Designed miniproteins, single chains, continued (4). Designs and how they scored, part 65

Each design is a single chain, and the fold is of that chain. pLDDT is the mean over its residues in the fold that is shown.

## One batch from the design tools (miniprotein)

Design m14250
Fold by ESMFold2-Fast:
Structure m14250 (fold): chain A 65 residues (1-65)
Amino acid sequence: SFAKGAEEAGKRDEYAGLAAANAAQVSGMPKPKPGGYERGKTGGEAALVSPTAMIGARLAYESAK
């Protein structure tokens, strides 16, 4: 629901990009561009299950506002 809501609100690319970037750092991957989660463009998606990655992504999103 959140991911879908963010997409409809036009914030999906912003949050997804920040979340993917944080996940990429945790997984040691290069920082993906916003929207990298589309169809699994970013392999670091699995890293988002990490609580550290999820918290960091949220904080990064808030800081980017």
Scores: mean pLDDT 51

Design m14251
Fold by ESMFold2-Fast:
Order: sequence, then structure tokens, then C-alpha cells
Structure m14251 (fold): chain A 96 residues (1-96)
Amino acid sequence: SLAERALELGRKAKKLGEEAGSPAARAAGEAAIRGAELALKDPGSLEALLAGGVGAVAGAVAKVVGEKEGNELAREAGRLALEAGQLAAEEAEKGL
């Protein structure tokens, strides 16, 4: 499912954010994991849709910050969190 894929990518994002020493990228990964877990538990909940959206926005911000700082691992962690948040939101939206 999209939520299972989102959880996998969110976990990878959190790990890469930790390796990058980027609190923003780590937090984006954690937000994406939260969105994915909510989408798995209750597909079609507005809470799951909003949490996925938060993960996507946090991921996009972390990606841009990583790019500007020249931190390649933080950039990639942000990219994965963005994708994870989008997939979690898409799974939740399909249940609405």
C-alpha cells in the first residue's frame, strides 16, 4: 500500500537525517512516519491527511535547507520525507 511505502521512506528519511546531523531532516522524517502510521491505522481520516501534509511540507523545507547548506544527506533525507508525506496523504485522501 501507499501507506506502507510511506512508512518505509519516512524511516529511511529519519535515519539519514540523524546521519546528516540535521535536526530539521530528522524531524521531517518523524513527521512523515506519523502521517504514514495514521494512514495505516485509519485510512480516510482527516487527521491522517493533515499529518501526511505536514510531513510533506517539513520534508520540502529540510530538502531546501540541506541544498543551501551543501549537506547532501540532509537534502536526500528531506526528499524522502517529502515523498513519504505525499504518499501518506494520498492514501488518506483515497479513503475520504
Scores: mean pLDDT 87

Design m14252
Fold by ESMFold2-Fast:
Parts: structure tokens; sequence; C-alpha cells
Structure m14252 (fold): chain A 69 residues (1-69)
């Protein structure tokens, strides 16, 4: 699924597949994950190693593996 990593005024195009986010930039706490239409999917919480915890809109936390390319 095509997504964007929003950090401040920038949107970085990324890909979300299963439990993996492929991004041109490392994720940071406070980054917002948007779908391709600009709707919020979640907000990045804690990042430990290559694992980002995403607070989803429904209030659940999901762990995603981050691959930087």
Amino acid sequence: MKVFIQRGKERHPAELEGDTITSPVPLKGGDVILDEKGNRLGTVGEVVGDTAQILMKDGTIRDYKVVVT
C-alpha cells in the first residue's frame, strides 16, 4: 500500500506491506503515517532499532519493521 511519512511540512513517499514500512528516511517519534489520499493511518510513537511502534487511529499499537532504502 502506498503511504506517506509526514514530518513537519515534508511528505516522504513510502510503502506499507504487511508489517513492514519501506521508507526513504528513518522514522521518528511524532511522524504521521498517511494513506495516498492524505488520511491519517497512525502516528509513530517509539522507535527501537528497526522497529517502529505506530499508534493507530483506533487506539491500538502496532509494531512495524522499518526498511530504509
Scores: mean pLDDT 85

Design m14253
Fold by ESMFold2-Fast:
Structure m14253 (fold): chain A 67 residues (1-67)
Amino acid sequence: GAMAEKLAEAEAVRRREGEPLRQQGLDLIAQGRATGDQALIDAGQALLALVDAGERRHDALLERLRA
């Protein structure tokens, strides 16, 4: 779905860039607001939550969101 795809895009950028991950999340939210894409806004918020929590026990959820 759109959410899983946007989250995967955000993760790819994070993996490639490394720093600053928080800015990547904010950029996704700004893009979603500009285009009216709620899924993109939600993906940006999810990225910020991942940054705050670190890569904690999200392996199963992240795989399900990407699948």
Scores: mean pLDDT 70

Design m14254
Fold by ESMFold2-Fast:
Structure m14254 (fold): chain A 68 residues (1-68)
Amino acid sequence: MPSEEELEREFLTRLAAASAARDVAAARQIVDEYLAEMERLGVPEELRRGAERAAAVYLQHTEALAAA
C-alpha cells in the first residue's frame, strides 16, 4: 500500500501539471480519483478530511487560473 505521503506527493505532482495546463476537467478528475482511492484503501476519516481540504484548495486554485 502506498504511504499517505507518497499518495499526496503523486497527487500534488499530477494536479500541478493540470494547473499549469489550466485544465480544470483534468484537475477535477485527479481530485476525484485521489479521494476515491483513499476511501477504497480505508484511510481513517480524520486523515481523509485533511486530504479533502487540501484537494479542494488546489482545485479552486486551478479553476482560478483557468478563469484568469
Scores: mean pLDDT 74

Design m14255
Fold by ESMFold2-Fast:
Formats: C-alpha cells, structure tokens, sequence
Structure m14255 (fold): chain A 70 residues (1-70)
C-alpha cells in the first residue's frame, strides 16, 4: 500500500469509530472535517501533489482523534 492509502485506511477506521460510538455533536464535527478533507485530497490528487494530499489526510486524522477525546 502507498503511504496515502495506509493513512486513508486509518482515517476510515476513525470515521467508523465515531459513527459507531460518537455523539450527535461528534458526528456533526466529523461530517464537517470529512467534507473539507475529501475536497482538499481530491484537489491535490488532481494536481499530482500526493505529499499535500497525504498531509491533508494526516491533519484530518489528528482532528478526528481530538473529536473522540472530547
């Protein structure tokens, strides 16, 4: 797997955890972060900037982890 695919898989697992165990508030925050992140990743991949796409996914993971701790 590429590093991007690996981090994307990690993001999907965090999303599943929030969906399964999260509050309504946590799910709303997740939706906001997910929408922003997917838009950025799609834009960077379209431009061939895999490094920035990877950074965007990693930032999303950090935000998701923060939501789970709140």
Amino acid sequence: MTELEKEWERLKKLADEITKNGTVEQRKEFKKIADETWKKVDEYISKGDEEKALEAVREAIEKMEQILKS
Scores: mean pLDDT 78

Design m14256
Fold by ESMFold2-Fast:
Structure m14256 (fold): chain A 63 residues (1-63)
Amino acid sequence: VAIFQVLRDVGDLKQGETFTNVELGQRFLNLSEEEARAMKGTELAIRLTNLGVPVKLIGEEEI
């Protein structure tokens, strides 16, 4: 599981907050928990950036 940091306030997300790939995948890509966990962090970051949600991958060890 990947951990992401939001780079600026976008919608309900606050700059500096951290979220898992599961939460971001479910909220923005309508993925199931299993699909979100299976998606690589780099791929998720690309998809979120294309949607206008800039995030930085900061780790994969928290979960």
Scores: mean pLDDT 75

Design m14257
Fold by ESMFold2-Fast:
Structure m14257 (fold): chain A 108 residues (1-108)
Amino acid sequence: SSIRQQVVRETANNLRMIGAEFMIEQAVREAEKVSLEVALELLQRLLEGADAEEIRAWLEEKGAPLAARHAEEAVALWRDLEDPEQRARLEAFVREQKERVEEKIKEE
């Protein structure tokens, strides 16, 4: 039925958002192992709508291949989000991660 299709679509979209948040957290964690500045630049690039291929290549060049993989997956999940409110919530999540990294840099 149409109700079943709506529930499946809403569930899939919610899982994409949760997956994107998780992949962003993992990418930031792996980037921080290289430097806080690389993690900050990653978050800035995500907010600027950077291409998945460009983010991946840049992070691989910085020596963060796991961050590259997770960031690529995060961008793909973000692109596939159908709900503008969920996209706005993900942008807010990335801004919060950026503020956290900026505070860590100031404490060094």
Scores: mean pLDDT 85

Design m14258
Fold by ESMFold2-Fast:
Structure m14258 (fold): chain A 66 residues (1-66)
Amino acid sequence: GPGAEAALKAAEAGKKLDAEAAREYALQSTRHRDSGAAAGAWEAAKAAEKGDGETGYKSGLQGARA
C-alpha cells in the first residue's frame, strides 16, 4: 500500500545517505497510518543521519515488507 511504497523510497534515500529525503518519506508513511512501514522508514532516516546506508536500506525494506 502507500505506506509501504513510502517506506521503500525511504530505504533508497537511506542507502544514498540522504537523511532529509528519508525523513520526508517516513512522514508520508506515517500519514498512511501503516505503523510497520513508518517504523522502518524512520529507522532508515536515523541510519542515514549516522552515515549507515546499509542499515538504512535494510530497515526501510523491512518496513516496506511489513
Scores: mean pLDDT 82

Design m14259
Fold by ESMFold2-Fast:
Structure m14259 (fold): chain A 75 residues (1-75)
Amino acid sequence: NSSQAQQLSQQAQQLYRQGRYDDAIQLAQQAISLDPNNWQAWGALAGALHQQGRHDESRQYAIRSVQLARQQGIP
């Protein structure tokens, strides 16, 4: 659900800040599975993939994150 997706997204962001990129990717994917419109989860996924050198996937997911944020009224 949306609340659980938000919690997982926040945990993924924390793992990303700790340099735990594999764990961040896994939690971000779980958040997206529960709420595909969670732009923070797409952002965390993109960031972690970028740090792992997966730049093409990172770029695509970053674009999706920005698009979803704009659709939800985030400037």
Scores: mean pLDDT 87

Design m14260
Fold by ESMFold2-Fast:
Structure m14260 (fold): chain A 77 residues (1-77)
Amino acid sequence: IGQQIVDLAQRVGGIVTQTAGLIANLLLAGFSEEQAEEQAKRFAKDVMGLTDEEAEEVVEEAKKHVPEVTKLIQEGL
């Protein structure tokens, strides 16, 4: 179960995987895509110390993996 998240983190990086997980959880909690992306950018900047440009790149990459991460969350990892 945890190996699937580790494999994703190894493939796309831990920051992208964490950001995709945040977006997926926010969407599952009923937030809009816009709200989820805004919170993810804020998280990347404030918590991970990324620049505006880096945060935007991380969020765009994370969005590509949100469907995979959402499936893993819903399957109970």
Scores: mean pLDDT 76

Design m14261
Fold by ESMFold2-Fast:
Structure m14261 (fold): chain A 61 residues (1-61)
Amino acid sequence: SAADRELLEQLIAALRAADPSKLSDEELEGMRLLGEAVARSAEDPAAGEELRRIVDELRAQ
């Protein structure tokens, strides 16, 4: 839906601005799970892939 796509874009922007040194492992895991759910709901493979990539990169640090 349009609302899910807008939420996905907002999450991507927020994650790009995130400082991984200030995020706990639990917060990173929560973002990964939320990102997966939103990407699936949005049915936007390009934006979903970008969000997953950002979350995975933050999670790996």
Scores: mean pLDDT 71

Design m14262
Fold by ESMFold2-Fast:
Structure m14262 (fold): chain A 59 residues (1-59)
Amino acid sequence: MEEIVVEVRAPTLHEALQAAAEAARRLEKELGAKVVDTRLSVDAEGVVVATLTLARPRE
């Protein structure tokens, strides 16, 4: 399986989660990938970082 890591940044948790969900939906459609891990962090300036790990299914 191939892993794809995507980071999205937003000023609020809600916006970061929405952007992450949209990115996941797009990658599932284009590559057949599925989300296997989601991590959330906040930097020192309050910017929310959502990190998605997706796996492509085997052929």
Scores: mean pLDDT 77

Design m14263
Fold by ESMFold2-Fast:
Structure m14263 (fold): chain A 108 residues (1-108)
Amino acid sequence: SEFQELAQKAAEEFRELKRKWEEEKASIEELREEARKKAKEAGISDEEIELLFNDGEAGVEKLKPRADELYEKTLKGDKEAQEQAVKLLEALEMAGYLIYKEKEEAKK
C-alpha cells in the first residue's frame, strides 16, 4: 500500500502540472525543460534523460534497477527513498507526456 500511496501522490502532482501546461499552452521546448529539471531532482543523469526522450522503453529498462532499489528501501520505511521514488515516478510521467505531445505535433 505504501508504494500505491506514493504513486497516487506522484500522479496527482503530475495532473496539476499537466493542467497548468495545457492552460498556458506550453511549448514542447518548455515541457522538455521542465521534464529535465524534474528528472535531475530524481537523480537521473542527462544521458538517462536523453534516452528516456528518444527511446522510452530502453530508458525505463536502464532505470529499472534503481527503481527496484528505491522500492525495496520504501518497503523498509526509508523516507528519503520514498521521496526519491515520488520524484522518479513524476519524471517518468513527464517523459511519457512529452513523448505523447511530440508524436501529436508530428501529425500536424
Scores: mean pLDDT 72

Design m14264
Fold by ESMFold2-Fast:
Structure m14264 (fold): chain A 68 residues (1-68)
Amino acid sequence: MTITVKGPDGKEVEVELPEEMTVGEAVRKAIEAGAVSAEQGALIGADFADKETISAEEFLKAAQELMA
């Protein structure tokens, strides 16, 4: 699915994500799309380190918190 998030530089970017993915894949795609910085991506990855997969909805919530 495609989600729209506000990146660390303040612009909206679209990130194409499957319904479920590994935390590493989600972080990598978000960094490539400009939705999160490498530092922010590392924080998300560490927060979900004990999870096998993350949903697109969970990832979106984490990205939204980084904007707040």
Scores: mean pLDDT 67

Design m14265
Fold by ESMFold2-Fast:
Structure m14265 (fold): chain A 91 residues (1-91)
Amino acid sequence: MLGSRALFAAGALLGAVRALKDLSPEQRERARRLARIGKEVARRLLGDIDVDGIVERSARGWAIALKTRPDAQELLEEAIELGEEIEEEAR
């Protein structure tokens, strides 16, 4: 569960950073930091897979989807919350 949630969060956060140009510098840095943590957690739990490739493909998909969604900001906030939960569970 934690490894797949970490992959999902990292992809969604990186996709949101790419798609949402109007992010505050604080939101952008928070999302990037949590995406890095998510990738590290995923590597630790799922280490024999191409974590970076999976996250990159996921981020591309999220960036495309979020550019056309009116709820994109709400989805980013949800992804940040998920990333923070993953950071706490990994401690």
Scores: mean pLDDT 79

Design m14266
Fold by ESMFold2-Fast:
Structure m14266 (fold): chain A 85 residues (1-85)
Amino acid sequence: SILLVGTLSGTGKVLKEAEEIKKKDPNTEIKAVLGSPAGLLPGDVSTYIKKLEELGVEIYADVTGKTEEEIKKAIEEASKTADEV
């Protein structure tokens, strides 16, 4: 499995990378952690979440509006789950 992380302004890059991975191997399991800095509208992230779910990507966490510590914790937890059989 592959974990993709897109926080701050990186959310669109996660979608592009997921599309490229799925084109190479549609059976690749992909998990994502997505978010934007505090104060951005959730609507931007929700559009990317929908497109990622349509590609078969599992959304592990939306860290929009979360602190740096909360983001680090979410990434650590997602990384542990990605290594499970």
Scores: mean pLDDT 66

Design m14267
Fold by ESMFold2-Fast:
Structure m14267 (fold): chain A 64 residues (1-64)
Amino acid sequence: SDETKRLIMEYFNKVVDAAEVSPEEARKTREEEMKKLEPHVSPDTLANLERHTNDLIADFEKRQ
């Protein structure tokens, strides 16, 4: 749905913004925002988003 797509986009934007501050902030933001997203997406989608954001955070950490 369009609503689900917007929520996923907001999730990624918040994690990226936090990663610009620090990898630690990004991990904290990811955990908090995943809890908000959980009732709106399937478990498979949630697990996939977790993997993608873990990879994104790791990439930011390596680019320091």
Scores: mean pLDDT 82

Design m14268
Fold by ESMFold2-Fast:
Structure m14268 (fold): chain A 80 residues (1-80)
Amino acid sequence: SEEEKIKEEALEKLDYYKEIALDIVEENPNLSEEQKKQILENFREAAEELLSKIKDEELKEEFKKYFEEKLKEVEEALKK
């Protein structure tokens, strides 16, 4: 369906944004707390924009669950 296609594209773009965030973290071992906060805020903002395109409630929940898993990966990388 068109709705499932929108969700699929959103998940793929979220993975892309996660890779960008992880690359920034890996290349910058001395990030300040403000810079770490900015990375997380940028990732959350990108995810929120993607979520806004999904209209189906069940597909929104699938996206939110996926986002939470990807967010934890970024947060874990920032702890190192």
Scores: mean pLDDT 86

Design m14269
Fold by ESMFold2-Fast:
Structure m14269 (fold): chain A 109 residues (1-109)
Amino acid sequence: SAYLFLLDPELKARLPPRQRAWYEKQFEEDKKNGKLKIAAEEVKVYRSKSGKEYYITYDPLTKKWYVSEGDKVLSDKPFDTEEEAIKFAEEHAGEPLELVRTLKKGDKV
């Protein structure tokens, strides 16, 4: 289910709402059971004081940054810088975020 986290936002948006919700649930279950592996070269995990987790993913092909909460991509447009992506995630969380992990390709979530 980690692949859905890395899907083109346009393709994800075209999935039926019921099917999209099912994939998002499977992502959370696979994450909880340690079955997810990172397909991206690098994903940074940020966490708020209240325990909200955000994934900041870099795409080296487009040189853009993406923000996700679990398998849910939070922005329709990628960010030009890591700092802009972090700021967006902090505004969504309503509190500061701390870098807790850096995940590499093949790491379990």
Scores: mean pLDDT 70

Design m14270
Fold by ESMFold2-Fast:
Structure m14270 (fold): chain A 60 residues (1-60)
Amino acid sequence: SMAEKKEKLLQEYLEIYDQVRAITLKELDEAGRSPSAEELAKQEEIGRQNVEQMVKLLMS
């Protein structure tokens, strides 16, 4: 079904996002930047929403 395909694509994109997030956090740490828990949670939510919107665009 379209819902199953969307779920699979979302999962694959989230895995890529997690890799990019890990690299970004490492670079921030090396630059001496320590984002707050609130900032991290907000960015994770934005990232999740962006991935969902991209998946919706691909399925439209």
Scores: mean pLDDT 76

Design m14271
Fold by ESMFold2-Fast:
Structure m14271 (fold): chain A 110 residues (1-110)
Amino acid sequence: SMEELKALMLKIVDAILNYSSESELFARLPDLSKFPNLLSIVKDPVSLQQIRDDIDSGKIKTLAELKAKIDQMFENYKKLYPNTPVEAVAEELQAFANKLLAEAEAELNA
């Protein structure tokens, strides 16, 4: 059902937020007025909190839409911080997120 899918998507986002203390790096966007160069590097900056809010408001309705937004967020961070510890954390959390999304997809199709 749509209610069960929404709850499942929120659970996935909350699991990513609670994965490690380093998840805070992806939780919220910085003040964009203080970092104008960020918008020149990434098209659509997005955070885990914004993704969570989009699920709550119904802007994200499917696992495919959730995956697209999560992947966009982590790809943005990898573009901003190439060859840094931030890129390594982004790759680890992206792999964790995609594992949860794949498990959720399999459960819904069972």
Scores: mean pLDDT 84

Design m14272
Fold by ESMFold2-Fast:
Structure m14272 (fold): chain A 83 residues (1-83)
Amino acid sequence: SEEAEEAIEKAREKMEKDGFPKLGDIAEKLLRQYQEALKAGNTMEAGILEGMILIIIGVLRVMGKDEAAEALEEALRAAEAAG
């Protein structure tokens, strides 16, 4: 959905502004692959991709980048809802 695309882009931009443009690019790719896995019914791969995204969220929170972590959490939930 457009809402999921906007949430993904917002998360990437927040990471870029925090000094992590490459991590933002990785997160965007993981979110898009997660959506593709969900649409394909590949629940196992979707679970692995979600796990990778959750690790990035955890690392951002440990680094004190709570706004970027929150934006990535919102992007993950929007991607999940879009399927």
Scores: mean pLDDT 88

Design m14273
Fold by ESMFold2-Fast:
Structure m14273 (fold): chain A 90 residues (1-90)
Amino acid sequence: MEEERKRKEAEEHLKRAKDLQNQLSIDVLLGNLTEEEVKAKTEEILRHYERAKELGDPELQAEAEKGIERVKKVYEDNLALLEWQRELDA
């Protein structure tokens, strides 16, 4: 059924977004990323959440919206952390 296919695709995008978000958090903490790489990875995570929101039912849309809000807030914190790490290495 078309609705079930959309829901499964949305669930896959949510899972991918969460997996990528967890990996980004680890990589930022380890100091292995540039600002440009953090931006690119954040955009990839947001793309997966936006796709989940587009394809998902109202429950999945709400979950994706919360994910998007978290990612945007974490992005600001990640940029601040990278700037702080750069100052320590100088």
Scores: mean pLDDT 81

Design m14274
Fold by ESMFold2-Fast:
Structure m14274 (fold): chain A 68 residues (1-68)
Amino acid sequence: AVPSVEELLARYLPLLEAALRAGDRARLRQITRELQPLVDQLSPEDQERLDKAMQALLMRVLEEQAAA
């Protein structure tokens, strides 16, 4: 079964945040490889919801890094 966008967000956002904060490019590539085929199975609407959540995460991490 295809996981819901909520399941993908709950599972992958914390992993992406940790890898982004650590600057771990290898881990980011691994997560992206695991996530991409799941995202490709989502509806266009759910893909957009996930993209918005990932963009918000990236902006938050960048703002925190800029403040340091």
Scores: mean pLDDT 81

Design m14275
Fold by ESMFold2-Fast:
Structure m14275 (fold): chain A 77 residues (1-77)
Amino acid sequence: SAEAEQRMREGIEKAETLIARAEKEEPALSKVVEETPDRVVLTLTTEKFTLTLTVTPEEVRAVLERDGQREELVQPV
């Protein structure tokens, strides 16, 4: 639906903003984007951490892995 597509665009913009903030703190070694119509996964790998952002029409889920620790944050759309 058009509403789900709009939520996906808003979620992607939010995820790209988080990636840009992370890149200001530590240079990217790799960036990977996997896209389907209802799910986008963005993975940023640096020397110090890996940040994985999963975007769906319902939420943006962030997983930060650093020094053997895993932190997960979920923001509803």
Scores: mean pLDDT 83

Design m14276
Fold by ESMFold2-Fast:
Structure m14276 (fold): chain A 82 residues (1-82)
Amino acid sequence: GLPSVSELAAYLADKLGVSPDSEISIDQAKAVLKELLTDPDLLDYALSQLDKMLKEKGKTTTITVKELAEVLLQAMQKHLIV
């Protein structure tokens, strides 16, 4: 099955050397998505979901590791459905 947001956030936090509640730069978030998503269609989807989340939350510079985990989980869910 797919990981939970909490499990995925813990994985990403460990990989980045921060806590799941930490803010990371948008550039770091995009770099992580590019590293983990090798399918260009899933990467484009994840980047569009990241941009949508940033717009909805009024964020321009940083995102939390938990928010990045939500975006990555959405891309993983799309891969299983499509």
Scores: mean pLDDT 81

Design m14277
Fold by ESMFold2-Fast:
Structure m14277 (fold): chain A 94 residues (1-94)
Amino acid sequence: MVEDIELREEELGPERKRYTATATGDVAEQDKLNAALQNLADGIFPGATLPKAVGNETSEAQAETPEGPVRVTLTASPVDADGKVTLTAEIELH
């Protein structure tokens, strides 16, 4: 079950913004967490496709969007004692 999605927007400069979205849920539902983060990313920058990451991995991709090129990073935490994983997506416009 997806518990909460936290979204943070940071202004890194006049033409640079970073969005960080964090979702925590059951590792058995990791595909649903990925889909929820992808839906959020598409709402911020249409066409910003998230890479896939599995437990304790970081994956990066670059996407071309109407706002310009964006760097996308997806990090998956290790599975915790309760069987939960945290996915963190970072989208940076430069």
Scores: mean pLDDT 74

Design m14278
Fold by ESMFold2-Fast:
Structure m14278 (fold): chain A 70 residues (1-70)
Amino acid sequence: AAEEAARAAEEARRAAEEAVRALRQGDSKTTHEFGQRAGEATRRAEAAAGTPEGARGYKEAHDWSHSAGG
């Protein structure tokens, strides 16, 4: 459902923000954990979407991963 996709996308964004925060603090373990959560939430958003709108959320999460990980 669109609501599930939106919630998963929000979870991915929050996890991404926490990963960046942990990275700035030099906490590799926390960065890795939140990075994994962001990836999983992105997959859930993609699966739940089934619509072009869901693809936008996936792109935003992907752009974050590229900026943070190379």
Scores: mean pLDDT 70

Design m14279
Fold by ESMFold2-Fast:
Structure m14279 (fold): chain A 68 residues (1-68)
Amino acid sequence: AMEAAKRAFQAGIDGNADESAKAALEGGATPEQAEDVRLAVKGAIDEGNYSAAGATAAMAALEAHRHH
């Protein structure tokens, strides 16, 4: 859980929405939840807010694990 969230955070900061979605799946997210993470992270990246992208990815990965 914590490791998946850290990986998602780093991927978001690095501007990689696909890796953020993959980290969410590894943390227990459904494919639909992972796609929502990818879109949210991509939106933040497109706005140039990489800190928000990282935070969004980490929170989504943690929330997905909580529902497991």
Scores: mean pLDDT 72

Design m14280
Fold by ESMFold2-Fast:
Structure m14280 (fold): chain A 68 residues (1-68)
Amino acid sequence: MDLPASVEVALLLRLTVEPMTEEEIRDWINAALGGDKYTLEEVRALLDEWEARGVVRRLPDGTYQAAR
């Protein structure tokens, strides 16, 4: 799914401040989009792509943080 660029940038900035769980990220994206648009599975796929590109990092506790 195509996440709007403005929402992607805002989420990455959020993740530089505080690590978030997959469920917290899903809820944040859906709040930003004004509805229940993303499933947990779609968020996992998005995070896997971002981790592969080196833009986010998965921490040992299972939370995600923006790569600095």
Scores: mean pLDDT 80

Design m14281
Fold by ESMFold2-Fast:
Structure m14281 (fold): chain A 99 residues (1-99)
Amino acid sequence: SGLMSDVAYGYVGRGNYEKGIEYADRSISIDPNNSSSWRVRGMAYLGQGNYEKAIKDFDKSISIDPSDSRSWRNRGQAYRRQGNDDLADKYFGLADQNQ
């Protein structure tokens, strides 16, 4: 059931964050263990400037697949944009170690 996650990613890539969240929510409801669905919704929240929701979704993605360096990097970016540079640097470093 990666189809809804792929559709969500396409919307996020085009800057349509509302539709990205909608399709990511559907993907999560079908398969809550698909780490990519959580990551894509986090990316949409990050694009909207909702850093707290983005961080929570990246945390969930990491808890499902801690080897996905993209989730670690995106989480670090969310902390940096929120103004938590020390936490951002920590999580960017962890992303580089999980490649």
Scores: mean pLDDT 83

Design m14282
Fold by ESMFold2-Fast:
Structure m14282 (fold): chain A 85 residues (1-85)
Amino acid sequence: TITATATGPSGVVYTVKIYADGSFEIYADGKLIATGTATKTSSGYSASATTDAGVKFDVNIYTDGSFTLTITVGDQTITLTGTAT
């Protein structure tokens, strides 16, 4: 299991878990908000999920342990950076 964490400007802690079977989960302050499937790439892992409320999440976890989470709500997009272990 890979666990990646990033903190948003409002102090919300986002946690992404990628399991050995390729499934992934996104948590916000410990609450599960999205699930999906991750794809292994030459540079790490890529995953995306959209909630029923229309919030889009794009996840990239790199082989160096760096992590990016892009959150899109309507026309607004924020990108958070963090680390994976």
Scores: mean pLDDT 80

Design m14283
Fold by ESMFold2-Fast:
Order: sequence, then C-alpha cells, then structure tokens
Structure m14283 (fold): chain A 79 residues (1-79)
Amino acid sequence: SMSDPVLQVEIEAGVLIIKAAVLITVNKDNEEVVKEAQEIIDKAQEIIDKVKAGQISPQQGLDQLKELKKKLKELEKKA
C-alpha cells in the first residue's frame, strides 16, 4: 500500500525510470538526452537500492527522487 514508505519510494522511482526510458526511446538520435535520461534511471535505481539496504531513510529517498523529477522535467523541455 502507499502507506508503506519503502514501497512508495519503489513506485516513485519506478515511474521516473519508465518516463526516462520512454524519453530515451523517442530521442534515440539525441546523444545528450539519451545520456542524461540514462543518468536519471541509474540514480533512481541507486536510490531504491540504498533505501532497501537501509543506507538512507525512505524520506531521504523521496527527497532525492524529487530532485530527479525536477531534472527529468528540465530534460523533457530540451527533448
């Protein structure tokens, strides 16, 4: 459920990963967009891994995902 903090991080990160993957597919000929979108995917996965390992709190994970959402929004404007 959405009341599970770890599950909330996984869902939020998963949505970011899907959006970034779509951006790569649509912009495959734009090296800059592909590179930045891949970086967002890698960082979102790292946040999931760190939260699951207890290295950061779910709240810290959500805060880091907010910054990645902002980066994805700026990247979508450039693509």
Scores: mean pLDDT 86

Design m14284
Fold by ESMFold2-Fast:
Structure m14284 (fold): chain A 88 residues (1-88)
Amino acid sequence: AVEAAVAEGKAYLLAETDAPEEAVELAAEAMLAKAAGDYERAIELYHEAALLTADALAAQGKEAEAAEAREAAERVAAERRAAVEAAA
């Protein structure tokens, strides 16, 4: 789980280099929460950042991509939360 979470966080940040400032701030805060061992907060912050990025895609007229990104963000957040609960 830890290795997958690290890879996911890195991939997310690389993919979201042009994300809205608010999404970048949330992603940075999620990284700090994860480093502090607060995985629940990290998951929630990453999820919110992903939703803001999806909103930015919709604003660019990429509504289908935005909808898919939003659904993927919700699924990933739920899976990560379940993994944290299983590891506890």
Scores: mean pLDDT 70

Design m14285
Fold by ESMFold2-Fast:
Structure m14285 (fold): chain A 84 residues (1-84)
Amino acid sequence: KEEAKKLAKEILEELYSKTSEDAFYAASALLTKEEYAKISEEEREEEIKRIEEESGVSREEIEIAIEKVKELKPKIEEANKLAK
């Protein structure tokens, strides 16, 4: 539906306005890992350091992306409801 598409576009614009695409992908992968497997705080820190070293994305950017994804979760849920 048109409303769902508009909301999805707003979510993407909001994410990319405050984070790079690399930071967004890193945050999404980390959150997915946390959701499907319990990871310790040490494992989370190790993964963030690895991403920072390999991709050049800073820890600050990754943390901002994580918070932004969490902040936008209610809008994502709303978009899913509108799509039904």
Scores: mean pLDDT 67

